# Designs tried in a protein design run: designed miniproteins, single chains, continued (4). Part 94

Each design is a single chain, and the fold is of that chain. pLDDT is the mean over its residues in the fold that is shown.

## One batch from the design tools (miniprotein)

Design m15477
Fold by ESMFold2-Fast:
Structure m15477 (fold): chain A 73 residues (1-73)
Amino acid sequence: SVKEEAEELLKKFLERVEATLKNTDLSEEQKEEIKKIVEEMKKKAQEAIEKGDYEKFLEILEESAKKIEEILK
């Protein structure tokens, strides 16, 4: 189902971020900032999935990915 696909996408996104945090030489400030983005994203993404708003879910993931990319510079 679309819901199951969205849940798997969220899981894979989170796993990829965790891998980046473990394998990238980041300052404590960068790690803290990324963790805040992930926490906000998880809340919003779960709400979107629960409401069946999969368009909004994808937007949330894309916005969060862009914010994380900015920090990784």
Scores: mean pLDDT 84

Design m15478
Fold by ESMFold2-Fast:
Structure m15478 (fold): chain A 110 residues (1-110)
Amino acid sequence: MYENGIKANEEIVKKNPDSEEAAEAYMKIAYMYYELGKYEKAIEYAKKAIEIAPDSEVAAHAYAIIGMAYYELGKYEKAIEYYEKALALNPENEIAKYNLEKAKEKLKEK
Protein backbone atom coordinates (compact mmCIF):
# COMPACT_ATOMS: atom_id res chain seq x y z
CA MET A 1 0.00 0.00 0.00
CA TYR A 2 1.69 3.19 -1.23
CA GLU A 3 0.40 5.48 1.56
CA ASN A 4 1.98 3.18 4.20
CA GLY A 5 5.18 2.99 2.13
CA ILE A 6 5.40 6.78 1.86
CA LYS A 7 4.87 7.17 5.64
CA ALA A 8 7.51 4.53 6.45
CA ASN A 9 10.09 6.21 4.20
CA GLU A 10 9.26 9.67 5.63
CA GLU A 11 10.08 8.26 9.10
CA ILE A 12 13.47 7.04 7.75
CA VAL A 13 14.18 10.57 6.44
CA LYS A 14 13.20 12.18 9.78
CA LYS A 15 15.64 9.88 11.63
CA ASN A 16 18.71 10.81 9.50
CA PRO A 17 17.71 13.47 6.90
CA ASP A 18 21.12 13.84 5.12
CA SER A 19 22.12 10.14 5.09
CA GLU A 20 22.45 7.66 2.22
CA GLU A 21 19.45 5.87 3.80
CA ALA A 22 17.45 9.15 3.51
CA ALA A 23 18.48 9.51 -0.17
CA GLU A 24 17.21 5.97 -0.88
CA ALA A 25 14.02 6.70 1.10
CA TYR A 26 13.38 9.90 -0.93
CA MET A 27 13.92 7.94 -4.17
CA LYS A 28 11.38 5.31 -3.02
CA ILE A 29 8.87 8.06 -2.05
CA ALA A 30 9.37 9.61 -5.53
CA TYR A 31 8.61 6.27 -7.24
CA MET A 32 5.49 5.72 -5.08
CA TYR A 33 4.17 9.20 -5.97
CA TYR A 34 4.88 8.40 -9.65
CA GLU A 35 2.83 5.17 -9.33
CA LEU A 36 -0.01 7.21 -7.74
CA GLY A 37 0.01 9.66 -10.70
CA LYS A 38 1.35 12.49 -8.49
CA TYR A 39 4.03 13.47 -10.99
CA GLU A 40 4.99 16.87 -9.51
CA LYS A 41 5.47 15.23 -6.07
CA ALA A 42 7.52 12.44 -7.71
CA ILE A 43 9.85 15.08 -9.24
CA GLU A 44 10.11 16.98 -5.90
CA TYR A 45 11.15 13.90 -3.89
CA ALA A 46 13.48 12.54 -6.62
CA LYS A 47 15.30 15.90 -6.61
CA LYS A 48 15.73 15.60 -2.80
CA ALA A 49 17.39 12.18 -3.30
CA ILE A 50 19.77 13.64 -5.93
CA GLU A 51 20.65 16.59 -3.62
CA ILE A 52 21.82 14.16 -0.89
CA ALA A 53 23.59 11.66 -3.20
CA PRO A 54 24.27 13.38 -6.58
CA ASP A 55 26.76 10.89 -8.13
CA SER A 56 25.18 7.64 -6.89
CA GLU A 57 23.12 4.74 -8.22
CA VAL A 58 20.25 6.29 -6.19
CA ALA A 59 20.69 9.54 -8.19
CA ALA A 60 20.67 7.55 -11.47
CA HIS A 61 17.35 5.95 -10.46
CA ALA A 62 15.97 9.32 -9.24
CA TYR A 63 16.85 10.98 -12.59
CA ALA A 64 14.98 8.17 -14.40
CA ILE A 65 11.90 8.78 -12.18
CA ILE A 66 12.03 12.53 -13.02
CA GLY A 67 12.22 11.63 -16.73
CA MET A 68 9.22 9.29 -16.42
CA ALA A 69 7.22 11.95 -14.54
CA TYR A 70 7.97 14.64 -17.16
CA TYR A 71 6.98 12.16 -19.90
CA GLU A 72 3.57 11.61 -18.21
CA LEU A 73 3.19 15.41 -17.92
CA GLY A 74 3.77 15.70 -21.72
CA LYS A 75 7.12 17.51 -21.24
CA TYR A 76 9.09 15.30 -23.60
CA GLU A 77 12.18 17.57 -23.94
CA LYS A 78 12.52 17.57 -20.11
CA ALA A 79 11.99 13.78 -20.04
CA ILE A 80 14.84 13.33 -22.57
CA GLU A 81 17.15 15.62 -20.51
CA TYR A 82 16.61 13.60 -17.32
CA TYR A 83 16.87 10.17 -19.01
CA GLU A 84 20.22 11.33 -20.46
CA LYS A 85 21.33 12.33 -16.93
CA ALA A 86 20.29 8.87 -15.65
CA LEU A 87 22.28 7.17 -18.44
CA ALA A 88 25.35 9.36 -17.75
CA LEU A 89 25.43 7.84 -14.23
CA ASN A 90 24.34 4.31 -15.28
CA PRO A 91 24.90 3.59 -19.02
CA GLU A 92 23.54 0.02 -18.62
CA ASN A 93 20.05 1.16 -17.56
CA GLU A 94 17.92 -0.55 -20.24
CA ILE A 95 14.66 1.00 -19.01
CA ALA A 96 16.13 4.54 -19.26
CA LYS A 97 17.36 3.73 -22.82
CA TYR A 98 13.91 2.45 -23.80
CA ASN A 99 12.11 5.45 -22.26
CA LEU A 100 14.57 7.90 -23.87
CA GLU A 101 13.78 6.51 -27.35
CA LYS A 102 10.02 6.55 -26.56
CA ALA A 103 10.24 10.26 -25.57
CA LYS A 104 12.22 11.09 -28.75
CA GLU A 105 9.51 9.37 -30.83
CA LYS A 106 6.85 11.56 -29.15
CA LEU A 107 8.68 14.72 -30.30
CA LYS A 108 8.70 13.39 -33.91
CA GLU A 109 4.91 12.70 -33.75
CA LYS A 110 4.18 16.25 -32.52
Scores: mean pLDDT 84

Design m15479
Fold by ESMFold2-Fast:
Formats: C-alpha cells, structure tokens, sequence
Structure m15479 (fold): chain A 91 residues (1-91)
C-alpha cells in the first residue's frame, strides 16, 4: 500500500495533470475555432505542446514511482507561466 505522503503527492500530481489538460484544451479550441494571426496561432500551438508534455511527464513519474516534491513545485511554476501566457493571448 502507498504511504499517506505518497498518496498526497500523487493526488497533487493528478490535479496538476488535469490543469495542464484543461489548458491544452483551451489552446486547442482557440486554434480550431477562432480567427487568429499566424503569430498567435504559433504561440498557442507551442503552449498546447508544452501543456501536453508536462501532463505526460507527471503521469510517467507517477507510474514509475519517481515523483518528488521538486517535480511538483516545478510543474506548479510551469502551470502559472502557461496560464499567464494564455491570458495574454486571450486579451
């Protein structure tokens, strides 16, 4: 059985992965349904790619039993930056 500490790390990772997936979906919907400049489209495509990559990385770390507090802190920083970038594109 997982320790209580390991269960909490995995719960946090799952919530972060879900947040990255929602961010990727928001970017995808903008690319598919909105009229965008070529520059904004490229920024959204990069944001989509990065969000998917980070979600997949967290899932992999959980599966391999290698998830650390540092991985979660790094993912939290990346999520904040990607959210900020998406808000700037949406403005």
Amino acid sequence: ALSPEERELRRRAALLAASFTMLAMRAYLMIKYEELSEEKRKELEELFRRAVELSERLDRLVREGRLTEEDLREAERELEELRRRLEEIEA
Scores: mean pLDDT 87

Design m15480
Fold by ESMFold2-Fast:
Structure m15480 (fold): chain A 74 residues (1-74)
Amino acid sequence: MALPDDVTPAQAEEIGRLIARAIREGLSQEELARRLHETVGMAPPTARRLYSAVRAAKAAGRAAAAEIAAARAA
C-alpha cells in the first residue's frame, strides 16, 4: 500500500501498532493524530488521513468477508 511522506516499512509497522492500540483503548482520531505526531513526527493531516484509510480498509475487509460467506452459502 502507498503510504504518505516516505514512511519506511519499520515506521509503517510501528504506526500500525499505535493505531491498533488506540482503537482498542477507544482513542479519538484527534488524540491518535496527536500521539503519532509526538512519537513518529507525523504531520496531523497525514495522521488523520492514515487513520481514515485504516478504518476504510477494515470496513472493506468486512465487506469482502461477507461476500465470500454469501458465495459459499449459495
Scores: mean pLDDT 66

Design m15481
Fold by ESMFold2-Fast:
Structure m15481 (fold): chain A 61 residues (1-61)
Amino acid sequence: MLSKEEFLERVRRHLEALGLSDEQIEKAIKEVEKVLNDPTKSYEEKLLEITRIVKKALDEA
């Protein structure tokens, strides 16, 4: 499994490739990190939440 740090780096690279600004990328990464650190959520719930965060960032870009 990827570490949290490796996962966040991959999300960052993906958003950069899609042309998001540094500000939008940092905002999305902070939200993703918060989800990954939530002990009350399952792996599947975390993936769904992260997908929503990424979609919102793309919509706002």
Scores: mean pLDDT 77

Design m15482
Fold by ESMFold2-Fast:
Structure m15482 (fold): chain A 61 residues (1-61)
Amino acid sequence: SPLDEIKREIARLLAEALEDPRVSTEARVEIEELYRKALESTDVEEARRLLERVREILRES
């Protein structure tokens, strides 16, 4: 489903962020919190907003 695809993409980005020394501890914590929210989400649009926030954090890092 689109929701499961978004959750998998957030998980992938979190895994990449955890391995990237350029990503700050603060950014990693924020991405982990967004991932937890995404796991509990039942709304595609909410999950999509969470994914975009993860992408913004990684662009700013």
Scores: mean pLDDT 86

Design m15483
Fold by ESMFold2-Fast:
Structure m15483 (fold): chain A 60 residues (1-60)
Amino acid sequence: DARRKELERRIVVLYSARGILRAALGLAERLGDDATAAALRAQIADLDAEIAALQAQLAA
């Protein structure tokens, strides 16, 4: 249905954003930028939480 398709599309967008943040984290770690690396880890954790919440809605 339309709602399920909307949730699935949103999850795909969040996975794409997560991939970009993980690539940025790898660069920050190589540069020794601990502050940027910590901020990126926090953003990835927030995305993981949102993905989990959307997956729970999709399962309901």
Scores: mean pLDDT 87

Design m15484
Fold by ESMFold2-Fast:
Structure m15484 (fold): chain A 84 residues (1-84)
Amino acid sequence: MEKILALNEAARAGRLDEVRKIAEELNATSVTSAPITAADIGKSLAELARRYRASEATIEALKNVKVTQADVDFGFVLLPDIPE
């Protein structure tokens, strides 16, 4: 719960580096979920919050985060590693 609050505060402040770090920690503890594709990067943060049953207000805040090239790169971190 505290990590989701920190994620929301970082997103509201536009601190994407902090958002990325917190999201990586939350994603690492996820047991089951559909993989987040690169095409869904714009919604990746909102989907992560939804997966952890965050409030609608938190999901809306994350949807309003400005998407940049760094967010595209961040999206690859949310994808599962597929070993070859």
Scores: mean pLDDT 48

Design m15485
Fold by ESMFold2-Fast:
Structure m15485 (fold): chain A 55 residues (1-55)
Amino acid sequence: SSREQRLLEAIRLVSEALESGDEAAIREAARRVGELFGMSPAQVEALEQSLLQTA
């Protein structure tokens, strides 16, 4: 399904960005996930913060 494809793409984007350790790549992944799911700017910002806090 379209939703399943978006979830798999989101997982791939986030996993690759976290593996890179690059803050800019992590922020870009959050923005791309936001685009896939129609998230608000505030939701994208919350996602960026959550991912960056992953130790």
Scores: mean pLDDT 83

Design m15486
Fold by ESMFold2-Fast:
Structure m15486 (fold): chain A 56 residues (1-56)
Amino acid sequence: KDFEILDEASRYAAEEFARNPRTGATADELSAANVPIVRLARDRIYELEGLPRPPP
């Protein structure tokens, strides 16, 4: 149930941010932070409902 939303949000955020590196952080920074912890950061995305990593 919750896993469905978290899993989708995690994947969507990772791909969306990789597509728009001009959102406020470099693509390299966003990708590096999301790649290893994209799955573990699911809980973070659920809480923030915006970004897997906090804005600079």
Scores: mean pLDDT 50

Design m15487
Fold by ESMFold2-Fast:
Structure m15487 (fold): chain A 63 residues (1-63)
Amino acid sequence: AQNDIINDLIAGKVALSESVLKLKQAGVPENIIALAVEEVQLSGEELTPQKLGASVEKHFKAA
């Protein structure tokens, strides 16, 4: 499930180099992944699996 991979990223259980592939395999839309990466990069912070996971969760679950 998408929630499982997002939680694994936030917990630091997934390497950054594998994060995008695992998110795609779990069915997270590529536009959400792209928005999450852009948000972290625009924040001036280093892109980490934890920050990517948190940003994906925010955009994917936002209502």
Scores: mean pLDDT 78

Design m15488
Fold by ESMFold2-Fast:
Structure m15488 (fold): chain A 65 residues (1-65)
Amino acid sequence: SEAVEKAIKELKEYAKEMGLDVEIEGEGDTIYVTFNNVSVEQYSGFAIYAIGLGIEYGLTVKLRK
């Protein structure tokens, strides 16, 4: 899905801007974000952004630790 690919690209760019170690994978209309050794502040900020992107693109975003 082009929407999934675009959302993954935007999430990866934002993670890079935040200096955040995340693994991002897509499966159907679901995007999985796995966080590696992140602070509570980094997690919260990225989670809000990722959820917002999911709403914008009509995708399910699932966050993992």
Scores: mean pLDDT 83

Design m15489
Fold by ESMFold2-Fast:
Structure m15489 (fold): chain A 55 residues (1-55)
Amino acid sequence: SAARSAEIYALMQEISDALKAGIISKEEAEEIERLIFEGRLDEAREMLRKAKERA
């Protein structure tokens, strides 16, 4: 639980930073946040990783 909470907060911070930097679109940020909310953290991390690699 604590480890998962830390992972979620780290992902949310990375999404915020990537969005502010223009690395991801608002639509991509919303989709990644949806995956986090659904508990699909591995898919959320993969989507964020691919978006950052594309930038």
Scores: mean pLDDT 82

Design m15490
Fold by ESMFold2-Fast:
Structure m15490 (fold): chain A 105 residues (1-105)
Amino acid sequence: PDRVIEALAAYTDHARLALENAPPEFKKEVEEIVELLRKALSTLSDEEAYKILEEARKKIEELRKKATTPEAKEALEHLEKAVDYAEEYLRERRRAREEAERKNR
């Protein structure tokens, strides 16, 4: 579970940094994206989790078009990394479950 824990820790750090660095104009949208990521990681269905991550990525792409300041770009960079690590967490969680299932053969 080291890879699962590492991905979750990295996601948590980047999500926090995105929230801390979000300019006031983007704060609500950044909070909404972080909540989507939290929902994805709490979902029991991997397929539903991946759909939520896709929704989060689309919202980040929309914010990128509005991000003209270095602070806004830095917050979005942390959001993009949070999504990437959330996706890695889901992949590693699925892999760990599949390995556990194969162990009973």
Scores: mean pLDDT 84

Design m15491
Fold by ESMFold2-Fast:
Structure m15491 (fold): chain A 63 residues (1-63)
Amino acid sequence: KLEEAEKLFTEGMKAMREGNYDEAIEHFEKAIELLEEAGEGDSVRAGVVMIALGVAKTIKKQE
């Protein structure tokens, strides 16, 4: 499950690079969900994904 969360984070970052913020948000939210299921919701790994999610949401809200 952690490997799946890492893949989703990577896909989210790729979506960010392509300007597909909706796709990035979906990938980051799913990655956080999987990390929480694995008992890592409070980890540094989850924190990094949450920061990326916040950035994606902020950009989308502006445009």
Scores: mean pLDDT 78

Design m15492
Fold by ESMFold2-Fast:
Structure m15492 (fold): chain A 96 residues (1-96)
Amino acid sequence: DEFEKLLEKLKESLERSRKLARWIVHQLDEAFAEEMRRAGYEELADRILELHRKLKWYEENKDSLTPEQQAEFKKLEEEYARLTGEGLDRLVREIA
């Protein structure tokens, strides 16, 4: 399917650009999380989706955030990047 084709392109580009791979994964958060669940990483998948929902709320409200909320937004972005990178590494190893 279309997601499987995108995963193959991610594998091909992983050695060229980890930033590009993470950007593509960000566009496919729900599909990526579903594949993580299938691979047995259910807790990681759930946390990625939770972070995605929270980050979406912060982005939509970015002009009205308190300094404390802005600090939380930045921390959640960093956690999201770390966990999606970890998930991608694990998923690519399972498929490879």
Scores: mean pLDDT 70

Design m15494
Fold by ESMFold2-Fast:
Structure m15494 (fold): chain A 70 residues (1-70)
Amino acid sequence: SRLEAEVLLGLGRMYIGIGNLLASKGDLEEAKEMYEKAIELFREAAEIDPSLEPEAEKLIEEARKRIEEL
């Protein structure tokens, strides 16, 4: 359902926030794991509700860039 997909996007954003905090503290491997979890959640959200694919893909791209900057 759209509600389930929205919850997964929200959880993914929470993991991005945790990853950002960890990266700022120098915990780069843990930050990478959080970003990777966020990407998985964003992909799952888009599969549940394809209308969220543009938002999910943008968030996935942002997370991938954050991993590359670690």
Scores: mean pLDDT 88

Design m15495
Fold by ESMFold2-Fast:
Structure m15495 (fold): chain A 83 residues (1-83)
Amino acid sequence: EAVREARLHIERAVRLARQSLSPEDAKKIEELANKAIDALDRGDFKTAAEYVKEALDLAVKSGAPQEAIDHLKRAIEILEELA
């Protein structure tokens, strides 16, 4: 269930971002996460990983909690193994 695991990590990161960041910063991360999930749902794991990497960069720059950053990193690892 690697696809489901990657999706859950992305969803958990978005939830943590919404709780910890400004609504504007959380929305930007959520938009990238939604693009990653769309790519994941159509089996485009490489594109999904690229969007999660962009979300990770924004999360770090926005000061997201380490737990959110770790979830995004884990999602990238899973997606890169599937690609």
Scores: mean pLDDT 89

Design m15496
Fold by ESMFold2-Fast:
Structure m15496 (fold): chain A 60 residues (1-60)
Amino acid sequence: TDALRAQYAKLGQQAGEANAKLVPDATEEDIKEAAERGKKVGELVPDSKAAAREIAAALA
């Protein structure tokens, strides 16, 4: 559902931002990019096939 997708997007954004802040040399831009990437991945979680493809592409 749209509500579920929005919830996972928020969680992904927060996780990406928090993880980027653990890197000592992370710039504000790096943190923003990690948050945006996390948001996009989170939006795909309700569609597990799309999420798996995006994760595979990011790791390749």
Scores: mean pLDDT 72

Design m15497
Fold by ESMFold2-Fast:
Structure m15497 (fold): chain A 68 residues (1-68)
Amino acid sequence: MEYIEKAREALEKGDLREAARYVKQALISKGLPEKAEELLRKAYEHIARGDFEGARKVIEEGIKLAEE
């Protein structure tokens, strides 16, 4: 639960890399390490291309998965 709250705070601050790392930890804590690795990779690829909107969407989808 704390990781999701920290991820939301990072998104509000615009720190997409930090938000992605918190979502990764939340997914690992739920027993979804493959999804965690996939999400981090996709988010970082979007950030590297300057696609911050795409990165935000990937992170938000990860938050939903971690909350369900």
Scores: mean pLDDT 81

Design m15498
Fold by ESMFold2-Fast:
Parts: structure tokens; C-alpha cells; sequence
Structure m15498 (fold): chain A 62 residues (1-62)
């Protein structure tokens, strides 16, 4: 329902905020936010040859 979709959108927004902050702080040279399942977003942070992935999941995800 609409509230479940809102929780998924909050997971997306958390990922987008993290990506923006990492770029602003010079912790990443590039960042990508990708939906990988119904309740899960992955933020991929790249700095030179280093890659870090951070997962953001709605409270309804498992």
C-alpha cells in the first residue's frame, strides 16, 4: 500500500543522502544508488581502485 511504498522511498532517500555526503566529504570520487530488490537499495562508492557497497533496506525487507 501507500505507506509500504513510503518506507521503500525512505530507504532510497537514505542511500541518496549517504552518496551525496560521501562525495561532498571526498570519501568517494563517484557514487551510484541502485534498487536491487523490492525493499533494498545499494549505494556503490568508488574512490580510485576501491569500491564500497552499503545496503539500505526498508523495515519490511529481510
Amino acid sequence: GPDEKRLVELAKEQGEVLAKLALERGEADSAEVKKVSEHRYVVTLRKGDKVEEIVFESPLGS
Scores: mean pLDDT 84

Design m15499
Fold by ESMFold2-Fast:
Structure m15499 (fold): chain A 86 residues (1-86)
Amino acid sequence: EAERLREEAERLAREALEAAAKGDEEKAIELLKEAVRLGVEAAVLEGLLAEEEREEAIRRGERLGEELVRKILEDPEWREKAAELA
């Protein structure tokens, strides 16, 4: 279960980076939020995060993800890095 959630989170994160590199802010943010949610769930199941930390980790991950998407949209260098990682 945890491994499957982590793999899905990684796939969604790559799709989010691809969307951001193409300038699709809304899709990138949506995919990244889903990736964060699944990644945090995997971390809780693996014992890397306490269950009570889940909500805080999701909120922090979503904020950092939105900042990353904006950086990719505004900075050509970050956009190139996102395209390379996708």
Scores: mean pLDDT 80

Design m15500
Fold by ESMFold2-Fast:
Structure m15500 (fold): chain A 61 residues (1-61)
Amino acid sequence: MPSKEELEREVKLAMVQMAASIAEKYDGVKVDPNDLKAVLEALKSLPEPMESAIKLAEELL
């Protein structure tokens, strides 16, 4: 059985993937959600930076 911390990490990863999909719709740039570094850079480049998603991606790195 995975630990609570492992499950929380998976939930955070799913949330970051959703944020990347939203960013793609606004910025038109396709981002690979499995590449956390690329996701982080894309989120930072948005006119309205999604600080919560950026922090989640940084925590997963």
Scores: mean pLDDT 69

Design m15501
Fold by ESMFold2-Fast:
Structure m15501 (fold): chain A 90 residues (1-90)
Amino acid sequence: SIEEEVEAKRDKLIEELKKAGKYDEESELALEAIAYGELLNLYATKDEKRKEKALKAIKELEEQAPAFEKKGASVQEILDVLKEKVEETK
């Protein structure tokens, strides 16, 4: 499923950051995990408030995307999938 694809890409990103010695668990991973977690919650409940939280978390991840790319990790593919899934839950 697309959720499994997003999870696999997230796990690969974390592993690549760790191998590169550029991993910052508190900042980068937390924002990515929040965005993914809120999206999963949206699927479970389809609640408008959870959709708002998911969009906010995605925006925060998007604002941090240049920092991830500078550290050798691309989050654009994950962002594209997350945005598409939020739109599909309308």
Scores: mean pLDDT 64

Design m15502
Fold by ESMFold2-Fast:
Structure m15502 (fold): chain A 70 residues (1-70)
Amino acid sequence: SAEEEIRKLREEIAEALKKGDYEKALELGEKAAKLMAEYLAKKYGLSEEEKKELYEKMVEDTRKAIEELK
């Protein structure tokens, strides 16, 4: 399921962050954001534009969070 795929990606993100691999953590975070946006769009009937905005917001939040860990 999408939820299981997102959970696995979050575990991989945690591993990357523990290793200080911020680039990999961001790449995995972008993949998780895409899956989450698609999941929420399907669940709540979001438009393609709303799905894109949600994805972009989640990626922005991830980049900011990683930057604050440096």
Scores: mean pLDDT 84

Design m15503
Fold by ESMFold2-Fast:
Structure m15503 (fold): chain A 87 residues (1-87)
Amino acid sequence: SEKEKKEKELKEEDEKLGKEGDALMAKTVAQITAAAKASPDDARAVGDAGVDWFRKKAKESKSEETKQGFLNGAGQLEQYVAALLAQ
């Protein structure tokens, strides 16, 4: 049915979204952590690039759930950067 096809496509998009977002988050977090000890400005630049990527993916997303997923990722990354640089 169309409903089953839509549910399968949504699940595949969610799995791909989670994997891409988690990989970028982990990489960006590691880069921010390393940079923050030497250059707060470089750490902010890396964080900003990650946030921009999540926001761009949200804008390009066809489903509301995928869009919200990317926007949530952007917010989490912004909070992480702010918390780390406040130390």
Scores: mean pLDDT 76

Design m15504
Fold by ESMFold2-Fast:
Structure m15504 (fold): chain A 100 residues (1-100)
Amino acid sequence: NLDKEIEALKKRIEENPEDAEAYYRLGVLYYKQGKYEEAIKWFEKALEIDPDSPLAPRTYVLLGEAYEKLGEKEKAIEAYQRALEIDPNNVRAKELLEKL
């Protein structure tokens, strides 16, 4: 149940507000629910807490995909470019950027 997983992750971040992975996972669950504005908020929080995380390139890709779902093409391009700045061989970011 996505709602139960979301509530568990919210509890986790209440107990440890610097847990960047928990914010990333919360963003993924909101994205799966089609709640793209909420997903963006949590992905941005994850990147704010740990911009050098191994998850950062993937987080930027998902951030861009969420922006595309909202019709925010320019913000999606910026997110994919950020993913490629960190990981120049990120196949998903290259593919998505080429289509824009």
Scores: mean pLDDT 89

Design m15505
Fold by ESMFold2-Fast:
Structure m15505 (fold): chain A 73 residues (1-73)
Amino acid sequence: SMEELEEAVREAEERLKEDPEDVDALALLSAAYELLGKHEEARKYRAKLVRLMTEKGVTPSAETQERIRRLRE
């Protein structure tokens, strides 16, 4: 729903304010912006996510991936 997308954006932005390298927050924000049709914003956060995954060898948690899947239905 739109409400769930808006909540995901707010939560992810708040987390990134505290930790700019939060890969779970970057993944959530990228997906939520994509679903909201904000494709340029989604690409920016996806690029940051991919860079961090490559540099740190980390991936978004299973919980975050499942949340993204549910947002996409």
Scores: mean pLDDT 85

Design m15506
Fold by ESMFold2-Fast:
Structure m15506 (fold): chain A 87 residues (1-87)
Amino acid sequence: MVEELLRRARELVERADELIKKARESDPEEARKYVEEAREVAEEALRVALEAMRLSTRPEDIAEFTGLAIQAVGALTEADLILRKIE
């Protein structure tokens, strides 16, 4: 169901954002663990959003999944920037 895929993609994006927030508030060693987990979660969010977009035929659903894919890419970019600072 498109609704279930939307719910899952939103949950994954929210989880990635929370992990990035925790990374910013943590010591470098702990921050690295949170960022690595955030990267994995954001990659799954992007995969789910892209797969759902391919399966969707309604323009409204495609637009929603496209927005979630952009948010997931944003989280991946932020995670990469944090990792580069602590390496």
Scores: mean pLDDT 83

Design m15507
Fold by ESMFold2-Fast:
Structure m15507 (fold): chain A 59 residues (1-59)
Amino acid sequence: SVKDKIRELTNGKEVLSKDEAIEALQKVGGASEELARTLVSFVGERLTIDEVAKLVGMV
């Protein structure tokens, strides 16, 4: 699943930093860096795996 791919990328973290979420959107969602930064900017400095998975669905 998308959530499991994010967990593998982050070594099982349930909460990601902004930079970790940007990387996850690029590697799992196929987003450009610009799109990933834009999407993450609407959430904040910390993102749950559920929030990152929702953003992947928007790409």
Scores: mean pLDDT 82

Design m15508
Fold by ESMFold2-Fast:
Structure m15508 (fold): chain A 84 residues (1-84)
Amino acid sequence: REELRERLLELAREGDAKAQEGVAAYEAGDYEKAAEKFEEAAELAEEAARLAEEAGDRELAEGLRKAARAAREQAEYARELAAK
């Protein structure tokens, strides 16, 4: 359980780093790269949510799934901007 939590925190930290890279790309006008980074952040958050559920932390799992959904929405908006 504690080992799963440690792995979960590592994935969450990586996801946050990818989200920050996405924001930086978005601010630079590189919407294609921003979409890629936000999608990577969403995948990492979803994996962290699975580990949280395995660890019995349902509240944390729901929070991480919400973060993954938000990151995917940001990726979709960036993709739409890149297409224009």
Scores: mean pLDDT 83

Design m15509
Fold by ESMFold2-Fast:
Structure m15509 (fold): chain A 74 residues (1-74)
Amino acid sequence: EEDLKLGKYYLEKGDITNAINYYRAAIKKDPNNAEAWTNLGKAYLKLGDKEKARKYFQKALEIDPNNEEAKKLL
C-alpha cells in the first residue's frame, strides 16, 4: 500500500524509473495486488513499451477480472 502511494507520487512527477521500482516492490510483497499490476502497465505505457504494458494489464485482469482501468487500457 505504501509502495503503491510512492509509485503514484513518482509517476505523477514523471520519474517513471522510481515509479516502476515502487510498483515492483508492491508486487513483491503482494503478487495478487491487481492495482499494482495496472499501475506498472501504465508506467510502461508512458515509456512507450506497449508490449510490456499489455502483459501487465493482462496480469491485473487475471487477478481481478472486474478491474475497469486494466480493461480500458488493454
Scores: mean pLDDT 86

Design m15510
Fold by ESMFold2-Fast:
Structure m15510 (fold): chain A 72 residues (1-72)
Amino acid sequence: MAERERKKKEYIENVKAIYDKLKESVKQHYKDTKGATEEQGLERIEASYKDALEFIEREEEWVIKGIENAKK
């Protein structure tokens, strides 16, 4: 097995762990904010949370794809 392939897999696993931690932090912030927000603000908070998750998921996918597509 090529050493670079092992390092790529390890790096991808580390990236996934970092993004999982970030998603958990965003989810916790959403729960805390939702509990403190007036009814009129709830739709905005939900939209912001959804946008944040979609952004994080796109970034994670983009970074992983970049690592996979690296020449070696």
Scores: mean pLDDT 76

Design m15511
Fold by ESMFold2-Fast:
Structure m15511 (fold): chain A 61 residues (1-61)
Amino acid sequence: SSMEQKKLEEQRKESYKAAKDTALEKGMPEEWAEQLAKTVQQAGATPEKAKQAAENSASLF
């Protein structure tokens, strides 16, 4: 249904934002933070898992 699709779109946007904001807060460069955020969004990660991925990846910087 269109309502179910809207929820998935909202989750994708939230996951993107969570990953990008977390990566930037942890000191990852903007271009890397954006690529990470797009990757977790495409993978269908939840906002919670997107944040975890950003925290783990940012530790490499």
Scores: mean pLDDT 82

Design m15512
Fold by ESMFold2-Fast:
Structure m15512 (fold): chain A 87 residues (1-87)
Amino acid sequence: DLSKYNTALEAALDLIDQGYSPREVRELVSKLTDDPIFLEAFDLADEYKIPHEKWKDFLTSVYNEVVGIFNGEVAREKMEEIVKKFT
């Protein structure tokens, strides 16, 4: 039951701790949020091969620094800057 989570980030972090793959977490989290920036963060983590142990910190950084603050191309550029800190 995903309704127990207050944010899409909270759900993502808990699902990662349960051992779900990036793709599975993205699919489950997409039922809680339509935010294209946060959902694209999962695609970037898989594309750039961010290590699993860094995934929670990466997603937390994107959620706090980009989601709800930037959109479109600027959001993409900010996420790519964050990726460089985790790769």
Scores: mean pLDDT 80

Design m15513
Fold by ESMFold2-Fast:
Structure m15513 (fold): chain A 69 residues (1-69)
Amino acid sequence: MPEELLELEKEIEAIKDEELKAKLKELLEEAKKLYERYQKTGSVTDYIAYNLTLIGIRLDIEAGEKALF
């Protein structure tokens, strides 16, 4: 599993908002599936979708932190 997925998993586990945490865990599982598809097929589209999902997770973490102070 890529190091970036492991680091995001740790960041998500540290989130105190249980609803946001659950949402981001679901997005992380989708990112894992996209990466597995990329590894099996070599699809550039799946790799792009994977990276966009990671960016989305990072933005949601930042937005959630700002909304809470």
Scores: mean pLDDT 78

Design m15514
Fold by ESMFold2-Fast:
Structure m15514 (fold): chain A 66 residues (1-66)
Amino acid sequence: MTLRVTLTGSVEQMIGTILWLIGQPFAEVKMISDTELEVTLTGSEAQAQALIDQLKSLPHVKVEEL
């Protein structure tokens, strides 16, 4: 499963979100731009859904399922 993640807000908030995502197990992060990421989920459906729910709960983050 692949996600488009768009980061908004301050540079500090964007960096924090990127570092958190890179640290996630079973997630591969590709930088499309300074504010846009492609995240490929390699874990189970339950792990994928948990990460999606976490991302959607973050302020200044937009998530689109591809």
Scores: mean pLDDT 79

